# Ledger of designs, part 1: designed miniproteins, single chains, continued (2)

All scores and structures are predictions.

Each design is a single chain, and the fold is of that chain. pLDDT is the mean over its residues in the fold that is shown.

## One batch from the design tools (miniprotein)

Design m4001
Fold by ESMFold2-Fast:
Structure m4001 (fold): chain A 73 residues (1-73)
Amino acid sequence: SKASEEAVEAGRLLREPENAALNNYFGRQVASNEAVNKNAEKILEELLPYLKEHRGDQEALIAALDAIIAKLT
């Protein structure tokens, strides 16, 4: 099935240089945690508004990602 438009856009923003630390962290979570891997698209959908609001703020974005992972897994 096709990824959601929100997940696609979140993935695009994650690949921006300013988000390298967040992208690496998320990649490690996906690789090491089956529940994160299974819910990756939904995690990206939930992360999108934080990526837009906290532009490049890796500390704030990692905290938001951790909260989303805890909620969805």
Scores: mean pLDDT 85

Design m4002
Fold by ESMFold2-Fast:
Structure m4002 (fold): chain A 80 residues (1-80)
Amino acid sequence: GPVDEEEVNEALALIYLYLGKQAYERGDFEEAVKWYKKAAELAPEDSPLRKEALINMAKAYEDLGKTEEAEKYRKQAESL
């Protein structure tokens, strides 16, 4: 059958979450945000994966000093 786009998107979200975590551990917080954002966008709605991506993105924004963005994504994660 055709490629299952939902399964492919979830797998890509996991990969992007991993890449974001690796960037964060290196101190590349701006790159970490880019990967976490891609992970959150591809993760299923209301999924633990999306919640984790949003929490990690909020932490990276805090490390960048972007407090308003950090609070926004933290609140989004808390709603999941």
Scores: mean pLDDT 85

Design m4003
Fold by ESMFold2-Fast:
Structure m4003 (fold): chain A 58 residues (1-58)
Amino acid sequence: MSKEEAEKIANGALAIGKGLGGRAGGQLAADQARSLGVEVPVDDDAEKTAKAILEAAE
């Protein structure tokens, strides 16, 4: 997963988390990261899941 792809997925987690809840946004983003070969933990806080996605891309 590239840094640019991770940024898009992380922003998606935050946007979905704002509407559907942090866990739901995090789960959808983590599923997308997994499809790109990166495993990330899902947190109830969308910001924590987004941060994990960005850190995993480095």
Scores: mean pLDDT 79

Design m4004
Fold by ESMFold2-Fast:
Structure m4004 (fold): chain A 73 residues (1-73)
Amino acid sequence: MAELEELARRYEEELAPLREAIRAAPQSVFDELAKRYAERYRALAERANAGDLAAGREALELLYRVALELAAA
């Protein structure tokens, strides 16, 4: 858990300067990303909750990537 908490904190720090851009992203971009990634994210989160640290890392990386795409929109 400590490893995932540290990774999440690093991503949060990296995304802080992009927060306004993420909020300004069009709803259509949110909808497209949600349709593409929501099911995969849920599967990864379920495995992470069961103790799969690799799945937890992949889930955090997926959220980070989605946030970057929102900031670029």
Scores: mean pLDDT 80

Design m4005
Fold by ESMFold2-Fast:
Structure m4005 (fold): chain A 87 residues (1-87)
Amino acid sequence: SLEELIQKVRDAKTPEEGLKAAIEAFEYIRENEAEKGSPLYEALETAIKDLEAMLNDNSLSEEEKEAAVKHAAQLLEQLQAYLKKQK
């Protein structure tokens, strides 16, 4: 479930684990909650690509990756609240 995926982001022990969990959560929303070609779908594709780029960027500090995980978790919580209101 989306709630379990968001919890996985919160429970991540390393920035790399957090980034991977965030990517998985955004992919879940893209595939299950967003209509293909919608503004939400395109925004999720961009977010996923940005997080994948950060995960693979060896020039980024651990602090920068941790900040990205925290930001992604906040966005996922806001998006989950938004989606729950649509049901």
Scores: mean pLDDT 84

Design m4006
Fold by ESMFold2-Fast:
Structure m4006 (fold): chain A 68 residues (1-68)
Amino acid sequence: MEAIRKELNLPVVSTTEEANALIASDPSLRELVLVGKGSAAVIGVDENGVVHLRRLYGIEDGKLVELM
């Protein structure tokens, strides 16, 4: 998912386990991208450790299309 990395300049993971491991290893990390089948979700972690869905993208023809 090179297009996602280039467009959003954020770490990209494909599982919740990878997301949790990345957040635990880098406490300065505030946002990451969780990639699903044909979609990408930008999730944020606030100062209280609460996870929020920030943006949702569809992937069409190698491009990100904002859905939310």
Scores: mean pLDDT 69

Design m4007
Fold by ESMFold2-Fast:
Structure m4007 (fold): chain A 65 residues (1-65)
Amino acid sequence: MEEIRKALEGLLEALENGDEAAALAGARDLSTLGFKQEAERIIELIRQGRLEEARELVREMLKSL
């Protein structure tokens, strides 16, 4: 639980700062923690420049913890 929260918080911070490399790394970490489908969706949103949608998805995941 806490490891997942830390990964999501770090990913959200990277997305808010426009750090694409850190955001992609965070999404990959999320995949290794069992959230492969969500991680793949976040990576695709980042690649498409849809950073606001990526941030909202991460915030929704944090609320669900």
Scores: mean pLDDT 82

Design m4008
Fold by ESMFold2-Fast:
Structure m4008 (fold): chain A 94 residues (1-94)
Amino acid sequence: MSQQQIDESTKILTDALKDMMTSLGASDSDIKTITDLLKQRHQAKANGDDEKYNQLQKQLMDAMMKAIPEYSASEIASMYTGEVLRRIGDSIEL
């Protein structure tokens, strides 16, 4: 796996998250925490560390809910999934 591929996938995931959280009024501090957790989760998945991946996924969801408390976990997950899929589609130029 090339560093370029890791950087590109990380950028798509973090850019989607930053834009979504910014549009919903999250603070810069919360966005930084959330993006750091996302990067760590992505690295854990790449390493095959399922236990660490699951722990980071819980921490990531909790941090997102804390940043935008007016939204439920299911609403946040739906919005984020939509943003990631939209950006993947845009980057592929289908």
Scores: mean pLDDT 76

Design m4009
Fold by ESMFold2-Fast:
Structure m4009 (fold): chain A 74 residues (1-74)
Amino acid sequence: MELVPGGNGLTPEEIENADEEQRKKSVYESMVKAVSTMLKKLGRDELAEKVPELKYEEISRLMSEIHDEIIARA
């Protein structure tokens, strides 16, 4: 088992819970940046500006649409 020594004096369970919240937030922010960048590369600047205002579900859908568009062009 892996032990994390000296992680702010928190228990492994507390670190795991805090890390999960931060990971979800980081994933969302990373998705916003990635989707915005891809939309700009595809010439969809208007949609790229709206991405930070979208909910996680809408961003996830846009990622799928962009992926399908890239595959269709390849």
Scores: mean pLDDT 69

Design m4010
Fold by ESMFold2-Fast:
Structure m4010 (fold): chain A 81 residues (1-81)
Amino acid sequence: SSLLEQFKAELEKELEELAREALKAGLSPGAVIGRLLTAAGDRMQEFIKEHKLSTEEIRQLSRLVGEVLERLAREVERAAA
């Protein structure tokens, strides 16, 4: 859906900036990934509440968030190598 596409774009931008700032601050890859997990969880909860998502929409959102987090975790690990 258009809403999920917008959420994905906003989440990717927010988490990429968060990762960039945390790495610049000298945080370990594990600490950076931990912050990304927390931020993604908070954004998910807010979005579910705001849009009153169905169970199916929550499943789609969870898959989308997981994909974004896996990609960014790999990028963080590569940047730290």
Scores: mean pLDDT 87

Design m4011
Fold by ESMFold2-Fast:
Structure m4011 (fold): chain A 72 residues (1-72)
Amino acid sequence: GSSEAGHRVAEVIREAILAAPTGSTVTLSIDELAEKAGVSREEALRAAQGFAKNGAIEVKDGKVTVKNVNAP
């Protein structure tokens, strides 16, 4: 269901953050998230919007932006 899609999308975002230097901004398209997570574009967008509501990421113009901050 959508919770499973959300988990897969979260994994992709987490991997992208871990690959980036601390303090960097990571930008991914919704289409890239969908392909890497193995979910539909609509499922990826819904999951990203859910994360954005919690302030973890920003979603704008079909792109996801997250600041890789030093937050233990």
Scores: mean pLDDT 75

Design m4012
Fold by ESMFold2-Fast:
Structure m4012 (fold): chain A 88 residues (1-88)
Amino acid sequence: MEELIRKAAKIHNVPESTVKRYVERVRQQGVTTPQQFIQLVEQAEREKGKKHGHLVLNAWLISQGGEPLDEETADRVLKVLRVHVQQQ
């Protein structure tokens, strides 16, 4: 877990505490639907800019034991998810 948090912090050039807060927020909110996930992404982007949307995606991946994505891959994944949510 801590290694994944460090990796995400380095990818996004943010403090590890920032990544930990997003991981905790994702866990606490029990994000289970694409709509809930995109809402959390959009909130983070409004507060801190586009890169924090990528942080939310990586925080969710880390919460599932997954590897964080680089910024370009995270951007592409979020674009696909937004299209999917808009079709529902």
Scores: mean pLDDT 78

Design m4013
Fold by ESMFold2-Fast:
Structure m4013 (fold): chain A 75 residues (1-75)
Amino acid sequence: MDSLLEEARRLGREAGDTARRTESTVNDLESQAEKDPSTRDDLLAQADKVRSDGDSETGRLRGRMDELTRRAREL
């Protein structure tokens, strides 16, 4: 039981770190886009991709965490 919960906690931390890193990167890119009109469209497109990729990864990690937590409760 403890090993599954520990792994779930590790995945939860990784998901949280991924979400935080994604938001930080998106905010930085959006801030840069506001300061330079010549790169705005490229930076906003990059921000959209980073957000999409980060959301997918965070969702995957949280899904796995939920599965391990459920398994630990069933044992």
Scores: mean pLDDT 82

Design m4014
Fold by ESMFold2-Fast:
Structure m4014 (fold): chain A 79 residues (1-79)
Amino acid sequence: MLSVEEAKEIARERGFPMDDVAPDASNEEIVERALRLELKRLGYSEEEIERLIRMWKNPEAMSEEERAELEEKEEELLA
């Protein structure tokens, strides 16, 4: 799973603005914002981004195939 620290590092390295994140934002909100920005940069559609974020938030609802897809895309985000 993508950690808050990894998400913040991705945002810093790629120059994404984190200033719009509330100071009291939850770790989940910070990670979600970083994931949305990075996925948009990689060329994913809004529909694909929403699907990936939904799977990330509800891992128990994922199939084995969806879990493998999420892991593969997380590797793309971390590379």
Scores: mean pLDDT 64

Design m4015
Fold by ESMFold2-Fast:
Structure m4015 (fold): chain A 91 residues (1-91)
Amino acid sequence: GEPPTVTIQPASATAKSGETVTLTAAVTGGPDPTVAWTVTDAAGNVVASASGSPVLSFTAPAAAGTYTATAVATNSQGSATSAPATITVTA
């Protein structure tokens, strides 16, 4: 079996408040890893989360600012955490 790897594409995105943001996790590993997503604001509050899909789609929050998305891939061989992706939300 192969330990997982995970990277987020794109590494940065810009959206207006209320627009849909889509990020994709490029994942390797055997058996196929489960992906868990977390999006936090600049204060570290969780504003979005999802699991079970390599694709995250979420609505850009009403508050303009910088948000950080992280993906964790897990299989029976281990886990990997992505580098953070930055989302800039404008009014």
Scores: mean pLDDT 85

Design m4016
Fold by ESMFold2-Fast:
Structure m4016 (fold): chain A 79 residues (1-79)
Amino acid sequence: GLALLEELRALARQLPNPELSEALVAALDAAIEAARYLEATGASIDELPPELMAKVAELEARVQAHLEELRAQVAAVLA
């Protein structure tokens, strides 16, 4: 949920690669915006504007694609 996205955003900010950190934080900011919209309005995901639904789906795919790299880099920073 929203709390997990905010935690991931905080971890992304700790990445040693600034380009990856900035890209992932931007993607997570957009995902957090969508999640806050859902929680604030009580709308379900299928009630989101089509443009926002498409953006969320793209961001989910991008976050998942980078998750392994993010974990490896966060582990290196936190070790």
Scores: mean pLDDT 69

Design m4017
Fold by ESMFold2-Fast:
Structure m4017 (fold): chain A 88 residues (1-88)
Amino acid sequence: KVEEELKKALDEFIKATKSGNYLEAAQALLRLIEVGKEHPELTRKLLEENKDKIAPGILGLMLVANSDVDTEDNKAAREALKALSLLP
């Protein structure tokens, strides 16, 4: 059940990054981290297994987060990346 929630959040993240919707991508990543922090080893393995699909999205979030303009997606990207950095 937790694995299904993690996979769903990961799929939403990938889908959002493919469409360039970094607000939705950040929200999906935050959801993944919120569920995943209770199961860090499982989350880490899922992320490693799918790194080829998520790496472009993470890079995109990093670029958005570093872009200091007043947008919701920039703020959400910073929050998501900060939360990700707190996962083991």
Scores: mean pLDDT 79

Design m4018
Fold by ESMFold2-Fast:
Structure m4018 (fold): chain A 63 residues (1-63)
Amino acid sequence: MSVEEIEKAVYDAMKAALDAGHSLDEAIQAGVAKARELAPELTEDHKLALVKAINRVLKERDA
């Protein structure tokens, strides 16, 4: 799975959780779970994609 696919999947999972009324911590947990599901052997690139997706959601929440 590509880095871009992981970033998008994590972002989508976090946004879905927030839109459903879950907390930010629950949304982060949903994103991490999605990343682990799609890439159980997380490389450094996959970890960077996860962090990038989380930061994107946080920036949009503060705007």
Scores: mean pLDDT 79

Design m4019
Fold by ESMFold2-Fast:
Structure m4019 (fold): chain A 94 residues (1-94)
Amino acid sequence: DPAALRAEIDAAIDRVVEKYGDELVKAFNAKDKEGARKILRALAYSGGVSIAALMSDKYTEEELLKILVEVSKTARTPYELLDGVAKKLIEKSK
C-alpha cells in the first residue's frame, strides 16, 4: 500500500508540473521545476506542515495547511489535491 501510494503521488506531481510549468515555479517561489516537484512531494506527505521554508517563507505553515484542508474537502485523488492546491496558490500569487 505505501509503495502504491508513492507511485500515485509521483504520477500526480508530474502531471501538476506539466500542467502549470513556470506558473507553478513562480507561485511556489521555487528555483526550478525540480524545486517545485520537491515542494509538491512535501505537500503530499506532510499535509503542508514544514513546507513554508521550502517556499522561502512566501506563505506561512498555517496558511498552507488551511489551503490543503479546504482543497481536501472535495479532492478524491492525490492529483485532485495537488492540482487544487497549485491552482489556489497560482491565483493567490497574482
Scores: mean pLDDT 78

Design m4020
Fold by ESMFold2-Fast:
Structure m4020 (fold): chain A 63 residues (1-63)
Amino acid sequence: MNPELVQKYIELAKEEIEKLDAGEREITGNSVYGKKISRVLSEEEAKDYKEHLEELIEILEKI
């Protein structure tokens, strides 16, 4: 995998986590898949999304 692309996705995932930690529940354009998604998350969805982002960062940091 391209190291520059991996680092970019890690940074995007971290930025999204920071937004969730700041209480933001509307997400847009920061998907690691490059899909533009805009919707308001529930508290449960926000928790699940954050957990998935943290898992993604852990996986990408091992590459």
Scores: mean pLDDT 72

Design m4021
Fold by ESMFold2-Fast:
Structure m4021 (fold): chain A 77 residues (1-77)
Amino acid sequence: SEVDKESQEILSEYSLKARKEIEKVNKESEARARELEALGDTEEAQKVRAEGHWKSMEIAAKAGEEASREVNELRER
């Protein structure tokens, strides 16, 4: 059905956008953590990795919630 196709497109768009943002966050936090480890700042490196992990979880949760909300609005029409 048209609604099923539009729902899949919405889910795919949010998933792709979230994936790219998560990849960017993880890449930047890992690069920063490695730089800090090279300087001997292992505690700060661990904090940077933890912050990157939490940001990734927040991005994923928000994308999932927004996608679900948009799909539900579409299905109520």
Scores: mean pLDDT 87

Design m4022
Fold by ESMFold2-Fast:
Order: sequence, then structure tokens, then C-alpha cells
Structure m4022 (fold): chain A 65 residues (1-65)
Amino acid sequence: SKEIEEEIKRLEYDISLLNKTLADYQAKLATATGETKARYQAIIDDVQKRIEELNKKLEELKKKS
């Protein structure tokens, strides 16, 4: 359906943005120390978890199309 196709496109876009955020914080993490390093690691962990969840949803939607 058009609704499933639109949801797939939205998820792919969201995943793309999260991957850009992930790359940015990974670069920042490489030069960070102490409290800042811990903060960036927590952000990276959260972003990776969100990417995994969206990828699982994307795979399920593609199986229905």
C-alpha cells in the first residue's frame, strides 16, 4: 500500500539522519576525555539502539510489501 511505502521512506530517512549523528559523535568521542567522553558514549549507545530498532521495523514492513 501507499501507506507502507511512505512509512518505509520515512524510516529510511530517519535512519540516514541517525547515522549522520552517530558518525558525528564517534568523531567527537575520539578526542574527548573524562565526563565529556562518558556523555558522548551514552549518546552513541542511545543512537545505535534507535538505529537497530528502526532497522527491525523497516525489515518487518518490507516483508509485508
Scores: mean pLDDT 87

Design m4023
Fold by ESMFold2-Fast:
Order: structure tokens, then C-alpha cells, then sequence
Structure m4023 (fold): chain A 67 residues (1-67)
């Protein structure tokens, strides 16, 4: 199912982050956030608060990459 595929992608990305070089970790974290948002959407659990939190996390990741 689409939900199972998204969950598997999220698990794989989390494993990749654990093994990643510091310079790759932020990019992988961004992909993991996208997968988590997709799972929440597919499960009908995506609230305005979750969407706003996601946007703020992406902004924070952009700032970390700029450092």
C-alpha cells in the first residue's frame, strides 16, 4: 500500500541518517520529514498544526545547511 511504502521509506531514511556523514544528514532529514508528512496525510491525521510545524522544521534545516 502507499502508506506501507511511505513508512518503509521513512524507516530507511532514519537508518541512512544514523550512518550518514554530517554534511549528508540534513538532506536526509528533510527527506524523512517529507515522508512523515505524507504518512500523516495518508492516515488522515494531517492537522494545520502539523503542517505548520513541518514548514518551521524545513526553515530550520535550511539555516543549518547555510552554516
Amino acid sequence: SEIQAAKQEFIQLMNDIEKAKPEDAVSLARKALDAALKIAELEGKLTEAIRQAYERLLESLDQIEAQ
Scores: mean pLDDT 76

Design m4024
Fold by ESMFold2-Fast:
Structure m4024 (fold): chain A 94 residues (1-94)
Amino acid sequence: SKMEELKKLLEELEKLLEKFRSEEPTDEDVFRALELGRRYAELIEDESVKENVLAYLDEVEKLAKSSDPAKKKAAKQAVYTFTQLMVEDLKKEL
């Protein structure tokens, strides 16, 4: 059900967020956050908001795949912030 999908997504995001509060995101953590972010986007009912979130995730993925250390750092900062926002949003829906 949608409620079970929301609960599982929240649990996975909270685990990742707890790690980010004590440790800098690794490259694997960044790609994991992007995967969870795409699952989160599928739950968004507003089509324009969903499209904006997916576009943002695509931009962060491009930064994460870059060989430029500054772009990789920007991707790590972006996934920390976005994971926190997803957790806060999902907690309000449950």
Scores: mean pLDDT 87

Design m4025
Fold by ESMFold2-Fast:
Structure m4025 (fold): chain A 87 residues (1-87)
Amino acid sequence: RFEELLRELEELGKRLVEAAKKAAEGDEEAKEEFEELARRMEEVAQEALKAAEEIEDEEKREEEIKRLLELVGRIGEEAKEYVEKML
């Protein structure tokens, strides 16, 4: 369910940030891992959004969508600092 998808996204996010750090240090394998993890996170985030949209309670639906957006935004900001160093 939605909570399981959020936990998966949090786990992927941690791995994404670590891969971004290593890639910024010149690790080409970490750069490839980062790209694969970014794609997987997009898939899981889309699944989580669909799960949240199926919540019948409008207030709970809005809260869960906000939680998802906050999580994705936080991971994106953390990764952005390292991605800019890879360019």
Scores: mean pLDDT 80

Design m4026
Fold by ESMFold2-Fast:
Structure m4026 (fold): chain A 67 residues (1-67)
Amino acid sequence: AAAARAALEEARRAVEAGDYEAAERHLTLSHIHAPQLAPLLDAAGRALRAGDREAAVAYLEKAISSL
């Protein structure tokens, strides 16, 4: 739980900072620590690759609230 929350919060901060490489690394760690959140994490990853920062942040916040 703590490791998953930390990875998701770091992913959100990276997206907000425009560091998309860091965001993708933290999303990968989030999949490892919270595989049950895969649909939300996949949606966040797709939004990130499409350049939709607002959607990516929204999915990550929903994932954090689901822990």
Scores: mean pLDDT 83

Design m4027
Fold by ESMFold2-Fast:
Structure m4027 (fold): chain A 100 residues (1-100)
Amino acid sequence: MSDFYIRRSVFASLLQLPDSLHSDEVVSLQEHVDLALAHFQEAGVDPAKSLPAALIQALADQDVARVRALAATVGPLVLDIITALVDQDLERYNELVVPP
């Protein structure tokens, strides 16, 4: 079974994450979530006060309903991309992020 792998810079840009989380490395969604969650915890960012931190926490908690609700507040494109990531729909993700 192949894991769902995405480029760190794309994920970080979509969630407006700090430059330290932007990279050309292709890693699994779980690795993106773990790295972003660790960064927010080390920086002392409160998920209740930061939309990116709240979204990363919801992804870490596997709370799909909260993830979708928070992504919708960013915009319809981000909601669609996050939905594809949660569903591990690589074809849909590529259609939204990487033109054919």
Scores: mean pLDDT 66

Design m4028
Fold by ESMFold2-Fast:
Structure m4028 (fold): chain A 71 residues (1-71)
Amino acid sequence: SAPATVTASATTVTARVGETASATVTATYGDQSSTVEAEHRADSVGTTTLTVPLSVGDASGSGTVTVVVTA
């Protein structure tokens, strides 16, 4: 399959414990696009990386978003 161009609304998002961090990830291929909202509930302090796979038409790709959780 062909590679899609993948863009995240942010490369890093921050949240406090008890909050939900979110970022939008969009894949484009030709005149087609697909969008997914990536969410992470902040249950504990730390850093995690979300990998978001997307497909649009016959193309596929993945985006990454780093989530930093603070107290």
Scores: mean pLDDT 79

Design m4029
Fold by ESMFold2-Fast:
Structure m4029 (fold): chain A 69 residues (1-69)
Amino acid sequence: SEKEKLLEELIELYREISEKVAEELGLDKEKFEEEFEKYVKLTRETAKLPVEELEKLKEKLLKVKEELK
């Protein structure tokens, strides 16, 4: 369940980052959301990654989110 929790956290972080980018850049939200949904599905399929690697990805996404504030 730890991997599942991390995957959900990663997806939520990516969603927050995606929303921020779309808002700030005035990108086509519909296209951006479609690409994000594809990414979410792909992330679920790559759940074979070790917990440690998923945790590193989370740290990277958190840093990206901080840069976007």
Scores: mean pLDDT 70

Design m4030
Fold by ESMFold2-Fast:
Structure m4030 (fold): chain A 68 residues (1-68)
Amino acid sequence: SPLDEAKAILRETLRSLGFSEEVIDTLVALFEDMVTRHGLSVAQALALVEAMARAMNPDVEVPAIPLP
């Protein structure tokens, strides 16, 4: 599904940027919750998670995560 593909891309991107597996799991769970429980689009949820990742690691350039 597009959601599962977006979750996989998000996980890979965060891992490549040096985030811990605990943080990755938390951000991916939050992303899924935003889409499935709060009715946000995949694009809206990704933008919010990207903003959170940037706030957590301001010294790392977080690229825009590509849509599936």
Scores: mean pLDDT 78

Design m4031
Fold by ESMFold2-Fast:
Structure m4031 (fold): chain A 68 residues (1-68)
Amino acid sequence: GAAKAAKGRALAEEAADAAGRVSAERAGQMVLEMGGSRSQALTVEGEARKNGGVMSAEAAARAIAAAS
């Protein structure tokens, strides 16, 4: 719901570097913090690794919300 989406965005913003990028490892941690499974966390980490080990804060927030 809206509350889970808002929490996912807040976590992604806190995890993002100065360029607005979230590492694969941090994206996986945020999925787990939202109550997602280890398999969901590994899937998100894998997608980030295909893009050089990072993803945008918006992409991370979307993935976290989908996992919760």
Scores: mean pLDDT 75

Design m4032
Fold by ESMFold2-Fast:
Structure m4032 (fold): chain A 67 residues (1-67)
Amino acid sequence: SMMKEMERLAGQFALAGMGEDALGLSEDEQRRLMLTMGINVDRWLRLTPEERREVLRMAQEIIQSYS
């Protein structure tokens, strides 16, 4: 399920401390951070821009929930 894969990515971004503020980064900066944190760049790149925005929104909610 695409939704389940997006939730997994959101969890990985949240553990890396990356939420909606990552939307302010360039595509190249996002890729470098993902590689550094061991997040699957190929899976991320297969998402639409809208789905990527949703993943980072979900990550932000996870970060806020675990405060």
Scores: mean pLDDT 78

Design m4033
Fold by ESMFold2-Fast:
Structure m4033 (fold): chain A 100 residues (1-100)
Amino acid sequence: MSQEELDVEVLEALIEIAFAIAKNDIKKGRWDDAIEFVRRYGERFAELAATLSPEQRARVAETWRRYGEDLLKAAEKAGVPQEKIDELRRALEETVRRIA
């Protein structure tokens, strides 16, 4: 395993952990906290991903999209208002745009 491959795997693990935290906040009714966490974490994650190759960035962007879709589904199931779901979706899309 190269250093770059290890860094990608670490970033993917950090995405999984971050989305687990956000889902927990959604389940506990802390929707604004979850949205703000995703936004702040997404900014930091995009900065870290900037050191990766374009192919590796595409891979981590896809991982973010997958976990983001799962988080949006969790928010819908938790009865989060559509306005807040739209805000969360925008935060997720902004991060993908910064990584790619």
Scores: mean pLDDT 83

Design m4034
Fold by ESMFold2-Fast:
Structure m4034 (fold): chain A 96 residues (1-96)
Amino acid sequence: MIKELLAEAYRRAADLLEARSRHPALLALAELLRERAEEILKVESREEEQEINERLEEPTRAVLAALDPEQREILREAVEEALAEMRPKAEAAAAE
């Protein structure tokens, strides 16, 4: 459940990026987020999940550092919105 919600958040952020920008760099970033979501969903153990999370941390920082301020702001807003959307769903899953 948690890994599925995390993958859904990445896919939602990608959808928001595509909706808000047609810039090639942000479209490429949206594609990368979708690929990362697929990797998380393929995880069969907690160790693999941790390894993927650790591996994603540095590449994400590198991409953010390479973006201009406008692109970075669009990405930040998309991620924040996607995470906020997933919170009620996670709470509902825990209650049932």
Scores: mean pLDDT 71

Design m4035
Fold by ESMFold2-Fast:
Structure m4035 (fold): chain A 65 residues (1-65)
Amino acid sequence: APVAASAEELEIARRALEAEKEYNTLNDKPVVVAVAGAGAGLDAASRARVEGTMVAYKKLVEEYL
């Protein structure tokens, strides 16, 4: 079967996207996060990169909020 993001990864992604929407709403300059929105079989390396980016972005948004 095709592999999918774990529940933990999905939750982190949702949190990061929610923070991104909050940030974009409050700030004039929009920021985009590279996300793998949907798909089957994200490679381990791809998952690590996406997760790292989301977590880093979420942390920055939280620090600024």
Scores: mean pLDDT 53

Design m4036
Fold by ESMFold2-Fast:
Structure m4036 (fold): chain A 71 residues (1-71)
Amino acid sequence: MKEILAKVLEAAKKAVEELEKRGVPLTDENLALAVGKELSKLPQEVQQAALEAVEKGASPELVAAFKKGLA
């Protein structure tokens, strides 16, 4: 569990850095998409745990953006 949380936080940090590098606005939707894309590079168990957490706490629009990033 601690390893999964650490990897999710690292992916979120990389997502912010990539959005800043590309000059993309740091909106909630852009961030959700970028975090999903970074998590797509990690093992499926990490992706699934993050998706379940987002589905419980985020709006349907942010869940959709996150799923698009994972694909």
Scores: mean pLDDT 77

